# Designs tried in a protein design run: designed miniproteins, single chains, continued (3). Part 97

Each design is a single chain, and the fold is of that chain. pLDDT is the mean over its residues in the fold that is shown.

## One batch from the design tools (miniprotein)

Design m11588
Fold by ESMFold2-Fast:
Structure m11588 (fold): chain A 100 residues (1-100)
Amino acid sequence: MSEKEKLALEAEALNAFGRMAFSLGDLELAKELFERAAELAKKAGDLKTLAEAYLNLGEVYAKQGDLEKAREYYEKALELARKAGDEKLARLAEEKLKEL
C-alpha cells in the first residue's frame, strides 16, 4: 500500500471516529478528528474524503450556532464532491446548505 493510500484510509477512519464523537455530543473531539481527517485527506489528494471531512466540520459549526462557518464548509464540501464526481455527497452538501 502506498503512503498516500495509508493517509487516505487513516483520514476515512478519523471521519468515522469523528462522526461517533459527534453523535455522543462531544463536539470538541469531533472537530479535532474532522480537522485531522481533512489534513490527511489533503496530503493524500483524496478529494472525496476531504469533502466528507468538510461536510462534517460544517455540521459541527452548525451545531455550535456558527452558521457562517457552517455555510463556508458546506460550500467547500460541495465543490470538492463535484470535483470528485461523488453525486451522493454533493447532494448531501446541497441539502445541508438549504437547511441553513
Scores: mean pLDDT 91

Design m11589
Fold by ESMFold2-Fast:
Structure m11589 (fold): chain A 81 residues (1-81)
Amino acid sequence: VASERENLIIGLEIAIQEEEDEEIKEKLRKARDYVLAGDLETAREILEEALEEAKRRGDEKTAKVLESLIKQLDKLIELEK
């Protein structure tokens, strides 16, 4: 069974591979790197910025993926206290 952190990292890697927009993709890579470094708060801020960008562009698919990743990250923050 994958941990919450492992599930989030897998989700981020999938989102990076599927994303066509280079700006959002770069933010996803940065968020992944901060999660790997244990800086969950900075990762969350970057994902929120990416979500606002996706919403501004009308990219509903990317926005839903980012909302899911943020929920996973929030759960991980809660678990790690």
Scores: mean pLDDT 83

Design m11590
Fold by ESMFold2-Fast:
Structure m11590 (fold): chain A 84 residues (1-84)
Amino acid sequence: MVEEAKEVAREAARAALEAALAAGGDYDAIAPERAARIAELEERLRELVRELEEAGDLEGAREVVEEAQRLAAEAAREVEAARA
């Protein structure tokens, strides 16, 4: 489960990065279909983190959240660089 949640986090980050780069770094120009896919992946990730917390795997949930935050920060830096 922890590894599955981390994989979803990587998929979400990659989808977001690819969508933003395809839009030239302009978040407002992301196609609605791509935005919907990103939202779906983010919702799935939140559900997996909640399931880990409910199962008492607080360490696993923390690792997933930290991985997602790290990936999001990295993607944001790449998008900002492309926006220049």
Scores: mean pLDDT 78

Design m11591
Fold by ESMFold2-Fast:
Structure m11591 (fold): chain A 55 residues (1-55)
Amino acid sequence: SAEDELARYRALLAQALMDRAGLSPAEAERVAQQMVEGKMSPEEFRELARRVRAA
């Protein structure tokens, strides 16, 4: 289902955030949730992308 696909996508995002941006599991889950809900600000997104590229 679409909900199952979103749950898998969110889990993959959270894992990538932990591995590449150094976020804790709780922080990675929250950020992944904000990303899939489209609630992340452009500033937060740019900072996250910068951290991923720097790692």
Scores: mean pLDDT 76

Design m11592
Fold by ESMFold2-Fast:
Structure m11592 (fold): chain A 56 residues (1-56)
Amino acid sequence: TYTVSPEREAILREALAETKKRLDELGKQNKSLDEITKVSEEVAAEYRARLAALAA
């Protein structure tokens, strides 16, 4: 959408790709739901920080 900056859109697209990649790796390793949740929270925190830095 044109209401989102190109940099913000790129970060969001990268976040989706990274989340998918990490979840796929966890699936291959047969990780528990708790481990999946923890990794998802870590990825979300990382990209929230990047979005906050972009806004600064």
Scores: mean pLDDT 72

Design m11593
Fold by ESMFold2-Fast:
Structure m11593 (fold): chain A 90 residues (1-90)
Amino acid sequence: TKEEVLKLLEELKEKLEAIKDKLPENVYKSIMLGLEAIEWAVQNAEPENALKVTLRQLEGLRETVEYMSKFWPEANLALKLIDEAIEKLK
């Protein structure tokens, strides 16, 4: 349900906040802005589309974080958490 995907996004956000000190500030801020955009997209999606929207948006965030990891290897810590969230939704 939409509520279940929003809860998973909140759990992902909490896990990312827990590793905030291990990430460069610019990387952390970019990821958190991305998550806020995903939460907004999910909240504005129709209930039957919530899971599909969440998966698509998280895959986009994953690609962004993977690109960032080329410059900041610490971004791989966030990438792992995003991958775990995607797998839980499948």
Scores: mean pLDDT 86

Design m11594
Fold by ESMFold2-Fast:
Structure m11594 (fold): chain A 100 residues (1-100)
Amino acid sequence: MSLEEERAAAEAARAAVAAAATVEEVLAILRASPAVARVADLLERMHGEDGFTVEALRSLAAGFAPGAVAVFDVAFAKALAEGRISGGTGPDDAPFVDRR
């Protein structure tokens, strides 16, 4: 996929995620987009114990595809609002996402 195609796919995914009503819809949208599917993996596997901070996760997302950080930011905000982030803080004050 070209960088322009990856950017367009990330932008479309970001808009769809922002419009999604639930975290399950967010995950489905991310999984359907090859350019940003790895963002779903970040959300589902956060545990906080190894010092995962929002900044560290954003840095990882920046390596996935152009625009992936913006997609991560919206998806993370949806997960937080829906209560998918259960502990809030770990030993490193890192937020984490726990799958129910």
Scores: mean pLDDT 67

Design m11595
Fold by ESMFold2-Fast:
Structure m11595 (fold): chain A 55 residues (1-55)
Amino acid sequence: SAELQREIEEARRALEELLEELVREKNYSDEQVALLRAAYEEGLALYERALLEKA
């Protein structure tokens, strides 16, 4: 649904901003950033599937 899509996009954006700030503070490498992005994208995909099952 459009509501679900919007929630996922907002969550992704908020986490992206948090990740960017964390990288800045912790001096994580580009390699580390790629790994973290992959992990949270997998988490978002699982979360989206869970919401679709409930709706």
Scores: mean pLDDT 76

Design m11596
Fold by ESMFold2-Fast:
Structure m11596 (fold): chain A 83 residues (1-83)
Amino acid sequence: SALEEEAREKLKRAAELLKQVKDKESILRAIGYMLAAIGELFQARLLREKGGDEAEAERALEEALRYAEEAVRIAEEGIRKDG
């Protein structure tokens, strides 16, 4: 789905940005949000595979995107903090 593709794109961007981050706090926080996003992507897939509630699966994808976007923001903040 478009939401899953967007979330994966944001996760990829966060991972690339983290290669430039030196601030330990920003690295750990961004990784935490990336893990949360991955968990929600897995939850959405599991729900769809089991023929579960499509609305709940979409909510999980929306939450995955939100977490992935937050990981990107934290990584960008870390780069800014590094100078």
Scores: mean pLDDT 87

Design m11597
Fold by ESMFold2-Fast:
Structure m11597 (fold): chain A 92 residues (1-92)
Amino acid sequence: APVTLPEPESEREAIERVTRGLALYVDVAGTDPALAAQIRAEIERIIAKLSPELQEVVRRGFAEVDAHVAAGKRDEAYSALTRLAQELRALV
């Protein structure tokens, strides 16, 4: 079944949706690439609705998470995600 995240009502909710979606992405990227691609597309859709400053931070953090996922480093991917979540919450 396709994964569709609900529309966020605020930038704070959008950030929580993005961070939750990224956690799901890391969880499934190694086992279900089709589901991972659907989650990624939904996250990108939400990111596009954020302010330019938040888009920059999220895209940079996502690139770091993606690099760790591609290298098979799940623990490092979760650590990068935790840092990104903390940075994003500090900006809102």
Scores: mean pLDDT 79

Design m11598
Fold by ESMFold2-Fast:
Structure m11598 (fold): chain A 87 residues (1-87)
Amino acid sequence: NDEALVAQLAPLEEATAGKPLVEQGRALAEKLRELGLDEAAELVERAAEAARKAEEAAAAGDEEAAREAALRALEHAARAGEVLREA
């Protein structure tokens, strides 16, 4: 059910202090593929890639680039949620 899939997004929201969002996103994308939700899985992977860029920019001390990449990650994640609701 969509509600159960949305619950799987909660760990990504909670992983803000010491856990890489990229790993959380990839794990979720694999589960979505197992459920046959390939479009949502692709969007989650794009969100994970944007999160990786944000992490790389933050490590380099470029807070502006990190923020922009993080916003793109959230945009892809929001689109994945819409696809999940319409699937």
Scores: mean pLDDT 71

Design m11599
Fold by ESMFold2-Fast:
Structure m11599 (fold): chain A 64 residues (1-64)
Amino acid sequence: HMDHEVEATLYHIKGYLAYKAKDYETAIKWFEKALEHYRRAGDEEGARLLEKDIEDVKKQLEKA
């Protein structure tokens, strides 16, 4: 069995760790994977918050 909410949380954590390391491209890749799982779980709030996180990381990448 697969729990999409748990998978989303794990990928979200991986993305955040990459973000803290300033590996913005890797952070975006993990956040995109987490977003896929939030959407499959029907977690619209989690997906919405993560979309904002992805936008913020993309803004940091533009400044680098």
Scores: mean pLDDT 81

Design m11600
Fold by ESMFold2-Fast:
Structure m11600 (fold): chain A 78 residues (1-78)
Amino acid sequence: AAAFEPLVAVLQDEKQHYLVRAAAAEALGKLGDVRALEPLKTVAQDEKEHPSVRAAARAALAAIGGEEAQQALQEAIV
């Protein structure tokens, strides 16, 4: 609960090192909070984003699981 908002903030902070942002995406996937689906989908779809961060966001969507996460992942890949 307390970690969700800081992790989303780090994920969306383009001034952070890409390894830190990728770690934030991985942590959101492990947390499994469905509130992370939209931020992760946004990052996974952004072609201007570092490939490692996009890959971590897609992995996090898959880790959260369920129909909602699968739909978000498919929309991020297309």
Scores: mean pLDDT 77

Design m11601
Fold by ESMFold2-Fast:
Structure m11601 (fold): chain A 74 residues (1-74)
Amino acid sequence: SEIEKLLEELEEAVRNGDVERVREITERLVKLATPENREEIAKRLEELGVRATLLGHDEVAEILGEAAKKLLPP
């Protein structure tokens, strides 16, 4: 799955604090999201955001949180 590959790449970018790569991958995930997988992707982004915060990558955590919000209705 392209989504699973992107999520694996995103996990590595989060670990490395790679702000630009996180932004690129999250933008692509938002575009690929469907009504069936939107909630699952958002949850995984929120979990990665917690990990980013624990690693001290605050800007990465903010990007992940904003991407998750785009996947869920207000």
Scores: mean pLDDT 86

Design m11602
Fold by ESMFold2-Fast:
Formats: structure tokens, C-alpha cells, sequence
Structure m11602 (fold): chain A 72 residues (1-72)
């Protein structure tokens, strides 16, 4: 639902901000932010859950690959 969608989006954005502050590549972070916004607009809760799970595991490149595939 909308509450879950907003919670997932917010949690992902917080993780991306943390990674950026820890020295992650700003170009990769910006690409993933744009893809996550697109997933949010599409209400793709399943893909947003997968992205959040991967980011929680520190798997940024895999999270990016999943988001790219879902938006393509």
C-alpha cells in the first residue's frame, strides 16, 4: 500500500545517503536514486523491497543491477 511504498522509499534514500557519506561513488548513488524514484512512481513494491534488502547487506552493485533490470 502507500504507507509501505513511502517507508521503503524513505529507508532506501537513507541507505544511499549513508553510503555517499562513507565514500561510495556519487555517480552510482545518483543513478540508483533516479531508478528508485522511477520504481516509486511505478509503485513497484516488490523491486523496492529487493533493493532495500541488498542495500542493507552492503550489496550496492547488485542493488543497482536489480533496479536497472526492473526499469528497463
Amino acid sequence: DMSELVSLYTAIMLHLTELLLQGADPELIEELRKLVRELYDRKDIETLRRVLDLLGQGRLEEALAVAREAVA
Scores: mean pLDDT 88

Design m11603
Fold by ESMFold2-Fast:
Structure m11603 (fold): chain A 68 residues (1-68)
Amino acid sequence: HMLSDEEVEALAYFLKAAVYRSLAKISKDPLKDYEDARKWYEKSVELRPDDEAARQGLEEAKAEIEKL
């Protein structure tokens, strides 16, 4: 039927994280954008801890921050 409020909120956080990750790819100083992406992926995972796509996005954002 309908998505729950938590599912909608988690999806919104995931999409916001994806936008920041995309911005980081075109930024000359991507650190802040990857940190923002990590923040929103963490919020998405907090609401849906079994969402593998969000978990992978979070780990990838962390790895990109560590490489900078």
Scores: mean pLDDT 81

Design m11604
Fold by ESMFold2-Fast:
Structure m11604 (fold): chain A 70 residues (1-70)
Amino acid sequence: SAAEQEALRKQAFDLLVQASGEEGQGRLEEALRLVEEAIRLAEQLTGEAGQYLLEYLRKVREELLERKEA
């Protein structure tokens, strides 16, 4: 339903905000965990808006992995 899609989108976005906070504190492992959780929720989203969020989250995950391995 549209309400379920909106709830998933909000939860994924809230996790992204939390991940940004953890990254800002240098806690890259926790930031990565939160982004991966957000990706799992965003994978349940349909439509173009959901796909844009998923693509953005995957980009954030890639950047966090690069920072962690550097």
Scores: mean pLDDT 86

Design m11605
Fold by ESMFold2-Fast:
Structure m11605 (fold): chain A 99 residues (1-99)
Amino acid sequence: LSGLKNEKHEEVAGVNVYKGTLAVGETVTFTAGDEIHTFQVDGTDKIDIPPKDKLILKVENGKLVYESPSSNIKGEVDVVPGQAFTIGSDTEQYVITIA
């Protein structure tokens, strides 16, 4: 993951957990490597990110905007400051809070 601000790392039950923030004007890029990852905003359906794929996320006009250049993943979700979204696999999890 690149572009994440205020990053903190914890290890919980053998899973690496990274926490951080995403504010208006910031961009976070996630790269899935060899594992499938699941993207989810609180209160929404899960979206699977295939291995080798990238997910680009930014906050614009009260919305979390996300897209993948190589898959059919594209959308936006209404978000408020303090709301979180996650990207995770069996070995790592990112918990990103809207700032």
Scores: mean pLDDT 80

Design m11606
Fold by ESMFold2-Fast:
Structure m11606 (fold): chain A 72 residues (1-72)
Amino acid sequence: MSQEEILKKAKERLDGLLKQAEKEGKEIEALKTAIEDIERAKPSLSPEEQKIAEELLEYLKKKLKEAEEKKK
């Protein structure tokens, strides 16, 4: 499986979880937890996994910003 395929599947899974959390009013909490978990794991990952983690962090941080803007 390519890095692009891994990233795509990871985003799809995260989108499903975030959609569930949004319906429960927990989207911001879920996003913050996911970001923290990835940041904690990142130093122990391989260079290839770190690249995927960085792309996921960028994606999640963008979603967090959008969710926080909707709260205002």
Scores: mean pLDDT 76

Design m11607
Fold by ESMFold2-Fast:
Structure m11607 (fold): chain A 64 residues (1-64)
Amino acid sequence: MDARLAAVREAMRRMAEQGASPEFLEQMGRTVVTHFEQTEPDPAAVEEFRRRVEEIVREVKERL
């Protein structure tokens, strides 16, 4: 997993630790993907990043 995905997981974990709701974590995931989409011209890379972020959100939610 690249450094960006590791940073996303760490940010999600910190917010969950602070009592963030599942809905908030899902919103964070959507925001992160939107920011990546604005800077990444390859749609295949955007879809892979979205899939990985959705996986991270699911994993963090399962630990709540």
Scores: mean pLDDT 80

Design m11608
Fold by ESMFold2-Fast:
Structure m11608 (fold): chain A 80 residues (1-80)
Amino acid sequence: LPSEEEIDLEVQIALAIIGVAIGRKTAEKTGNEELKKLVDEAQKHVDAAIEALRAGDLETAREHIQKAVELIRKANEVDK
């Protein structure tokens, strides 16, 4: 079984994937280029977190997911 830390990271990654998907749909509907850029950057960090988690690098996975979450929060501010 994966560790509790791995499970927590997987949950955070899943939530970030959902956040990116919502942000991308909003960028498509609004044509907001700034939102699109933030969502694209968040996607890169989500992808990097998944790669790190698969490699067993929990620290790198956490760092990337924290960056993805920050970018998603920033995207929500731009969608005002």
Scores: mean pLDDT 82

Design m11609
Fold by ESMFold2-Fast:
Structure m11609 (fold): chain A 79 residues (1-79)
Amino acid sequence: SWFEEVEKRIKELEEKIKTGSKEERAKAYHELGEVYLEMADFEKAIEAYEKALEIDPEFEEARENLERVRAIYRALLGE
């Protein structure tokens, strides 16, 4: 099912985060954020994008996605 494919993708990304280079780890966190966003898990998406930026502060796409998801999440919380 789609949910089984999502679980598989998360596990593959978690392995890349543990074993990959600095660049691969930043990209894996960014992709993990995208996966959580597709699941509407905004808190985990925000955390993943923040981790990508901790590894690569110049990761512009992760910064833009973090700003977008934060705005969505704040709106959902009535902030």
Scores: mean pLDDT 84

Design m11610
Fold by ESMFold2-Fast:
Structure m11610 (fold): chain A 59 residues (1-59)
Amino acid sequence: SAVQERVAEAEIRAIGEEYGLSEEEVERYIRKAKDALRAGDNAAVRAIAEELRRLGESR
């Protein structure tokens, strides 16, 4: 859904700003999230969320 894609993009950009991710890393995660959402791959969406969480925990 376009709404879910926009929410995911906004959340990933906010996480990237907070964790100091590069623009290339942010765009990579946005692409992965949108691809997973469009495919209906809930496992991939959860894996991406877990990767982003672990990046924060390494601080």
Scores: mean pLDDT 80

Design m11611
Fold by ESMFold2-Fast:
Structure m11611 (fold): chain A 56 residues (1-56)
Amino acid sequence: KEKKEILAEMYRGAGEGLGEMSIESGKIAGEEEEGKKLGEEARRRGEEEARRILEE
């Protein structure tokens, strides 16, 4: 049970980290819109995986 909570937090953190990297990379590459979309998707996927882990 506790292990699932830790894994869920790890996936959320990974989603946030990937989201930040995507936004920053998008700014550097001049594709801010794509960077923002990828950042939102990364965070959403992290949240969904965390939810699945906690529910299973």
Scores: mean pLDDT 76

Design m11612
Fold by ESMFold2-Fast:
Structure m11612 (fold): chain A 59 residues (1-59)
Amino acid sequence: MSLNELSARIGEREALELGRKYGAEEEGRKVAEQVRDLALQGKFEEAGRLLREFEKKVK
């Protein structure tokens, strides 16, 4: 698995977990898809920022 694929899987999992934990599963799935796509493109900073913004909103 490439670094991009690994980062995409980790980010996707984290977004889905946040959605489940805070009762925002549908939003979590949308964020997971966006984070995955950004990471696969090598846009790790944007993917991380999107994850942090989602976490901040649901906490």
Scores: mean pLDDT 81

Design m11613
Fold by ESMFold2-Fast:
Structure m11613 (fold): chain A 48 residues (1-48)
Amino acid sequence: ISASLAISRGDVELAERSSPVETREDNVKLAKEQKEKLEKRKEEEKKK
């Protein structure tokens, strides 16, 4: 399991575990953004 794959999936935990401390925060931010995009789509459907 690679950090980039975890980021694409929005899996913050995997992104943290797969990343060294220095890049961990960047990867976590990317994973959180991906996760929020997925949640935004859920809300968009709810509002439709």
Scores: mean pLDDT 75

Design m11614
Fold by ESMFold2-Fast:
Structure m11614 (fold): chain A 57 residues (1-57)
Amino acid sequence: SKERIEELKKEIEELAEKLGNESLKKAMLGQVETFLKRNVPVSKIEDLLNTVKKMLK
């Protein structure tokens, strides 16, 4: 849903802010917009965010 997509964008912004990385924020938000244009399921956007979080551990 639109609300879930906005929640995911907010999580991406918060993650990038915590890392101090504007380039990461722009890249991840750009990828989300690409996924939305391609009608990729919201679960794939969640997978992207979770993959980035896992790589930072």
Scores: mean pLDDT 76

Design m11615
Fold by ESMFold2-Fast:
Structure m11615 (fold): chain A 59 residues (1-59)
Amino acid sequence: AADEQAVANVKRHAEWLAERGEKELAIKTLRTAANVFRHEGRTDAAEALEKYAEELEKK
């Protein structure tokens, strides 16, 4: 579905930021996108990005 591709695109961008040393910006990007998806009623997409942000923060 379209949501899987959108989640994958946001994760890819966040990974790119983290690889360049921009870990805090990567986490903020993921959480901001999750908030937008949640506001749109796209709860599964929002939860996937929130979980990924939490995992990235623990690294």
Scores: mean pLDDT 82

Design m11616
Fold by ESMFold2-Fast:
Structure m11616 (fold): chain A 72 residues (1-72)
Amino acid sequence: MLSEAEYAALVEEGHVLQGQVQSLASTSQALTEELAARLRAAGVTGDIYEPELLRRAVAVMRAFLAAREAEA
């Protein structure tokens, strides 16, 4: 089980990453599709209220953003 502080930190990180992803995805439909495919491959589908799914979503978003930064 995650502590309340660990869960709150994960939620905050998810919000920050979602903002960064939305900013990036707004520039290209292909980037939006790539992110959606990565989230689906990780088993993340629409409902990120469970800690395990939220953790997977955060990990996928981090990897996606890191890959984009490495490509620049």
Scores: mean pLDDT 68

Design m11617
Fold by ESMFold2-Fast:
Structure m11617 (fold): chain A 60 residues (1-60)
Amino acid sequence: MSASSEESQEELQKLLEELTKDFSVDKAQEISEEVVQYLNENPNAPVEEVKELIKELAEK
């Protein structure tokens, strides 16, 4: 895809759900909230950084 920041963010949110589906609902909610908060504070954050955040939160 040529690039749309909104489309990339939607893909990240979908990836979030897929990565967190194996965790408890509480853990999945925690990770999702952290990522949403991060994106709210850093709306221009690259997809790569958000993926790294998800991985770190998932490994806790």
Scores: mean pLDDT 70

Design m11618
Fold by ESMFold2-Fast:
Structure m11618 (fold): chain A 70 residues (1-70)
Amino acid sequence: MIENPINVDKELREALEKGDYDKAIEILEKVLSIDPNNPYALRQLAIVYRKKGDFEKAEEYEKKANEAEK
């Protein structure tokens, strides 16, 4: 892989600590653009959407995370 760590973990943590769920979603979507079946990114998206109150998207990403682990 030619991609170095993009400070994704740091930016994601800071966004989550601040309750900036929109930024956390953008960061996680960038991770999925590189690794679309990344189960951790999918699970984190499900958690973030639940914290936003978007339970429909949270369930969709949780299902995707479970399928990615198979």
Scores: mean pLDDT 76

Design m11619
Fold by ESMFold2-Fast:
Structure m11619 (fold): chain A 65 residues (1-65)
Amino acid sequence: TKELEEKVKAADAFLILSDLDIAYNRNLSDEEIQALADGLKSGKLTIEDVSKTLQVPKEHIKTLL
C-alpha cells in the first residue's frame, strides 16, 4: 500500500542521504552517511545539522523524509 511505501522510505534515511550525496557530488564515506542517518533516527542530530554537513538545503531533506 501507499502508506507502507512511505514508511519504508522514511525508515531508510541512509538511502535518502546516500542519494543526496551522489546527486550533489559530495565525497562522504558510507560510514559518515550512516552516522548522519543514525543521528537523525535517534534524535542526536537535527535536520539542520545534517543540512550543514551535506551542504544541502534542509527543505530538500525534509521533503524526501
Scores: mean pLDDT 72

Design m11620
Fold by ESMFold2-Fast:
Structure m11620 (fold): chain A 55 residues (1-55)
Amino acid sequence: PVPLPELTPEQYRKLVELLEKYRNDPDAVEKIAEELGIPKEAVERFREEYGWLRL
């Protein structure tokens, strides 16, 4: 697997917050990626790592 990008603690907190905020949004990954300026694949990796998978 590709390594996760280096994020600041504040960016990690914001990522978790956005994952929770957009749990019911079909474009959550894309919106979060744009908000944080990281690739969608990185957002998917963080969702998997933190257990915030959208079912």
Scores: mean pLDDT 68

Design m11621
Fold by ESMFold2-Fast:
Structure m11621 (fold): chain A 73 residues (1-73)
Amino acid sequence: DKYLKLGKEYQEKGSDALHKGDLRTASRYYEEASKYYEEASKQSKDPEKSKQLKELSETYQRASQSLDELDRG
């Protein structure tokens, strides 16, 4: 699943940026991860997997928003 792989890649990039203290870059990568997890959720035929991917999308959407707000004040 290309979208699941991209979601994980952008999640890792976001985590790396966060560990370096780059809140703006971390926010942007988590936003991309959220979008890919949402697409992966829509393409999953397994209801449980689809739900888990949607929850991941929502988690990284909230993380992105929180980091963006912290960066801007």
Scores: mean pLDDT 86

Design m11622
Fold by ESMFold2-Fast:
Structure m11622 (fold): chain A 86 residues (1-86)
Amino acid sequence: MITPEELIEFYKKNADKIDPEKLPPVSREDIEELAKKYNIPDELIRLARTLAEEYAVQKGLPRREGEEDTVDRIAYQIIKELIKSK
């Protein structure tokens, strides 16, 4: 089971290695399917999005209206890579 502490620690060590512009587009449904497949609680998805939003703001990354959000792409990648590390 993934804990909030593991997610925060993984994010701190790996955020700078993630290039959101090179990530495939990610929808809300993709995140929900990942959460369902690996039994990830909504609380951890919300935390990952919060961390991704803070990262995007700090790095001055673009937000796109009407398209998949840079924040969702970062959050999805962090969760996916953390799952692979288990």
Scores: mean pLDDT 71

Design m11623
Fold by ESMFold2-Fast:
Structure m11623 (fold): chain A 65 residues (1-65)
Amino acid sequence: MRELLERLREELRRAVEERDAFSLAAVEVGLASLLTAAEQAGDEETAEEFRRLLEEAQEALRRIE
């Protein structure tokens, strides 16, 4: 999970900088799936980190659209 978290964080940052709505939507889907997996695994700390990134992705996507 930690490696995926760091990769998604970097992908989110680049998508925001490039204003790429497609990449932002893909990151949003990935984060939502991993958030669900972390919650089902009972990893609340990782789930909170994914939830924060998901909120950032959703806000950036709304800003572009």
Scores: mean pLDDT 79

Design m11624
Fold by ESMFold2-Fast:
Structure m11624 (fold): chain A 62 residues (1-62)
Amino acid sequence: GDKEEAEKLLERAKKRIEDALASPAAELVQDNIDKARELVKEAEKLIKEGKYKEAVELLKTM
């Protein structure tokens, strides 16, 4: 369901951010990484509020 999809997309987004931070190029894209972290925090808030479809749509913009 939408909840499971939102949770899976959130975990994928978190892993991509971790992989980007581990990259030697992290400093060159730090602003993009910071923006992605803000989007992840907003998606976590939406999931906590039960707004799974909105969280999925937000995470798909990443």
Scores: mean pLDDT 80

Design m11625
Fold by ESMFold2-Fast:
Structure m11625 (fold): chain A 86 residues (1-86)
Amino acid sequence: MTVVLKATGLTPEQIEEIRAMAEGLRKNGYDVTLEIEGDTATLTVKNAGPEAMMAVLAVAVELELRGFEMETEVEGDTITFTVKAK
């Protein structure tokens, strides 16, 4: 499956947390693309297993607990977590 996290309104510390997650997943052999534009991070993990999905979900939930709004979209074999500060 493919898992995507799109997070907007991030602090510099939250961007570094997402970078650390992306590097951890890459070190574990996952196909990871991270794009950062200002306060927005888009993380895409292709051929994600349960471990990669749970790692991305954990970060999305942590952001939601910090006041972000989270939307989840499932299209075929792709799960997208969109989180926005507000």
Scores: mean pLDDT 83

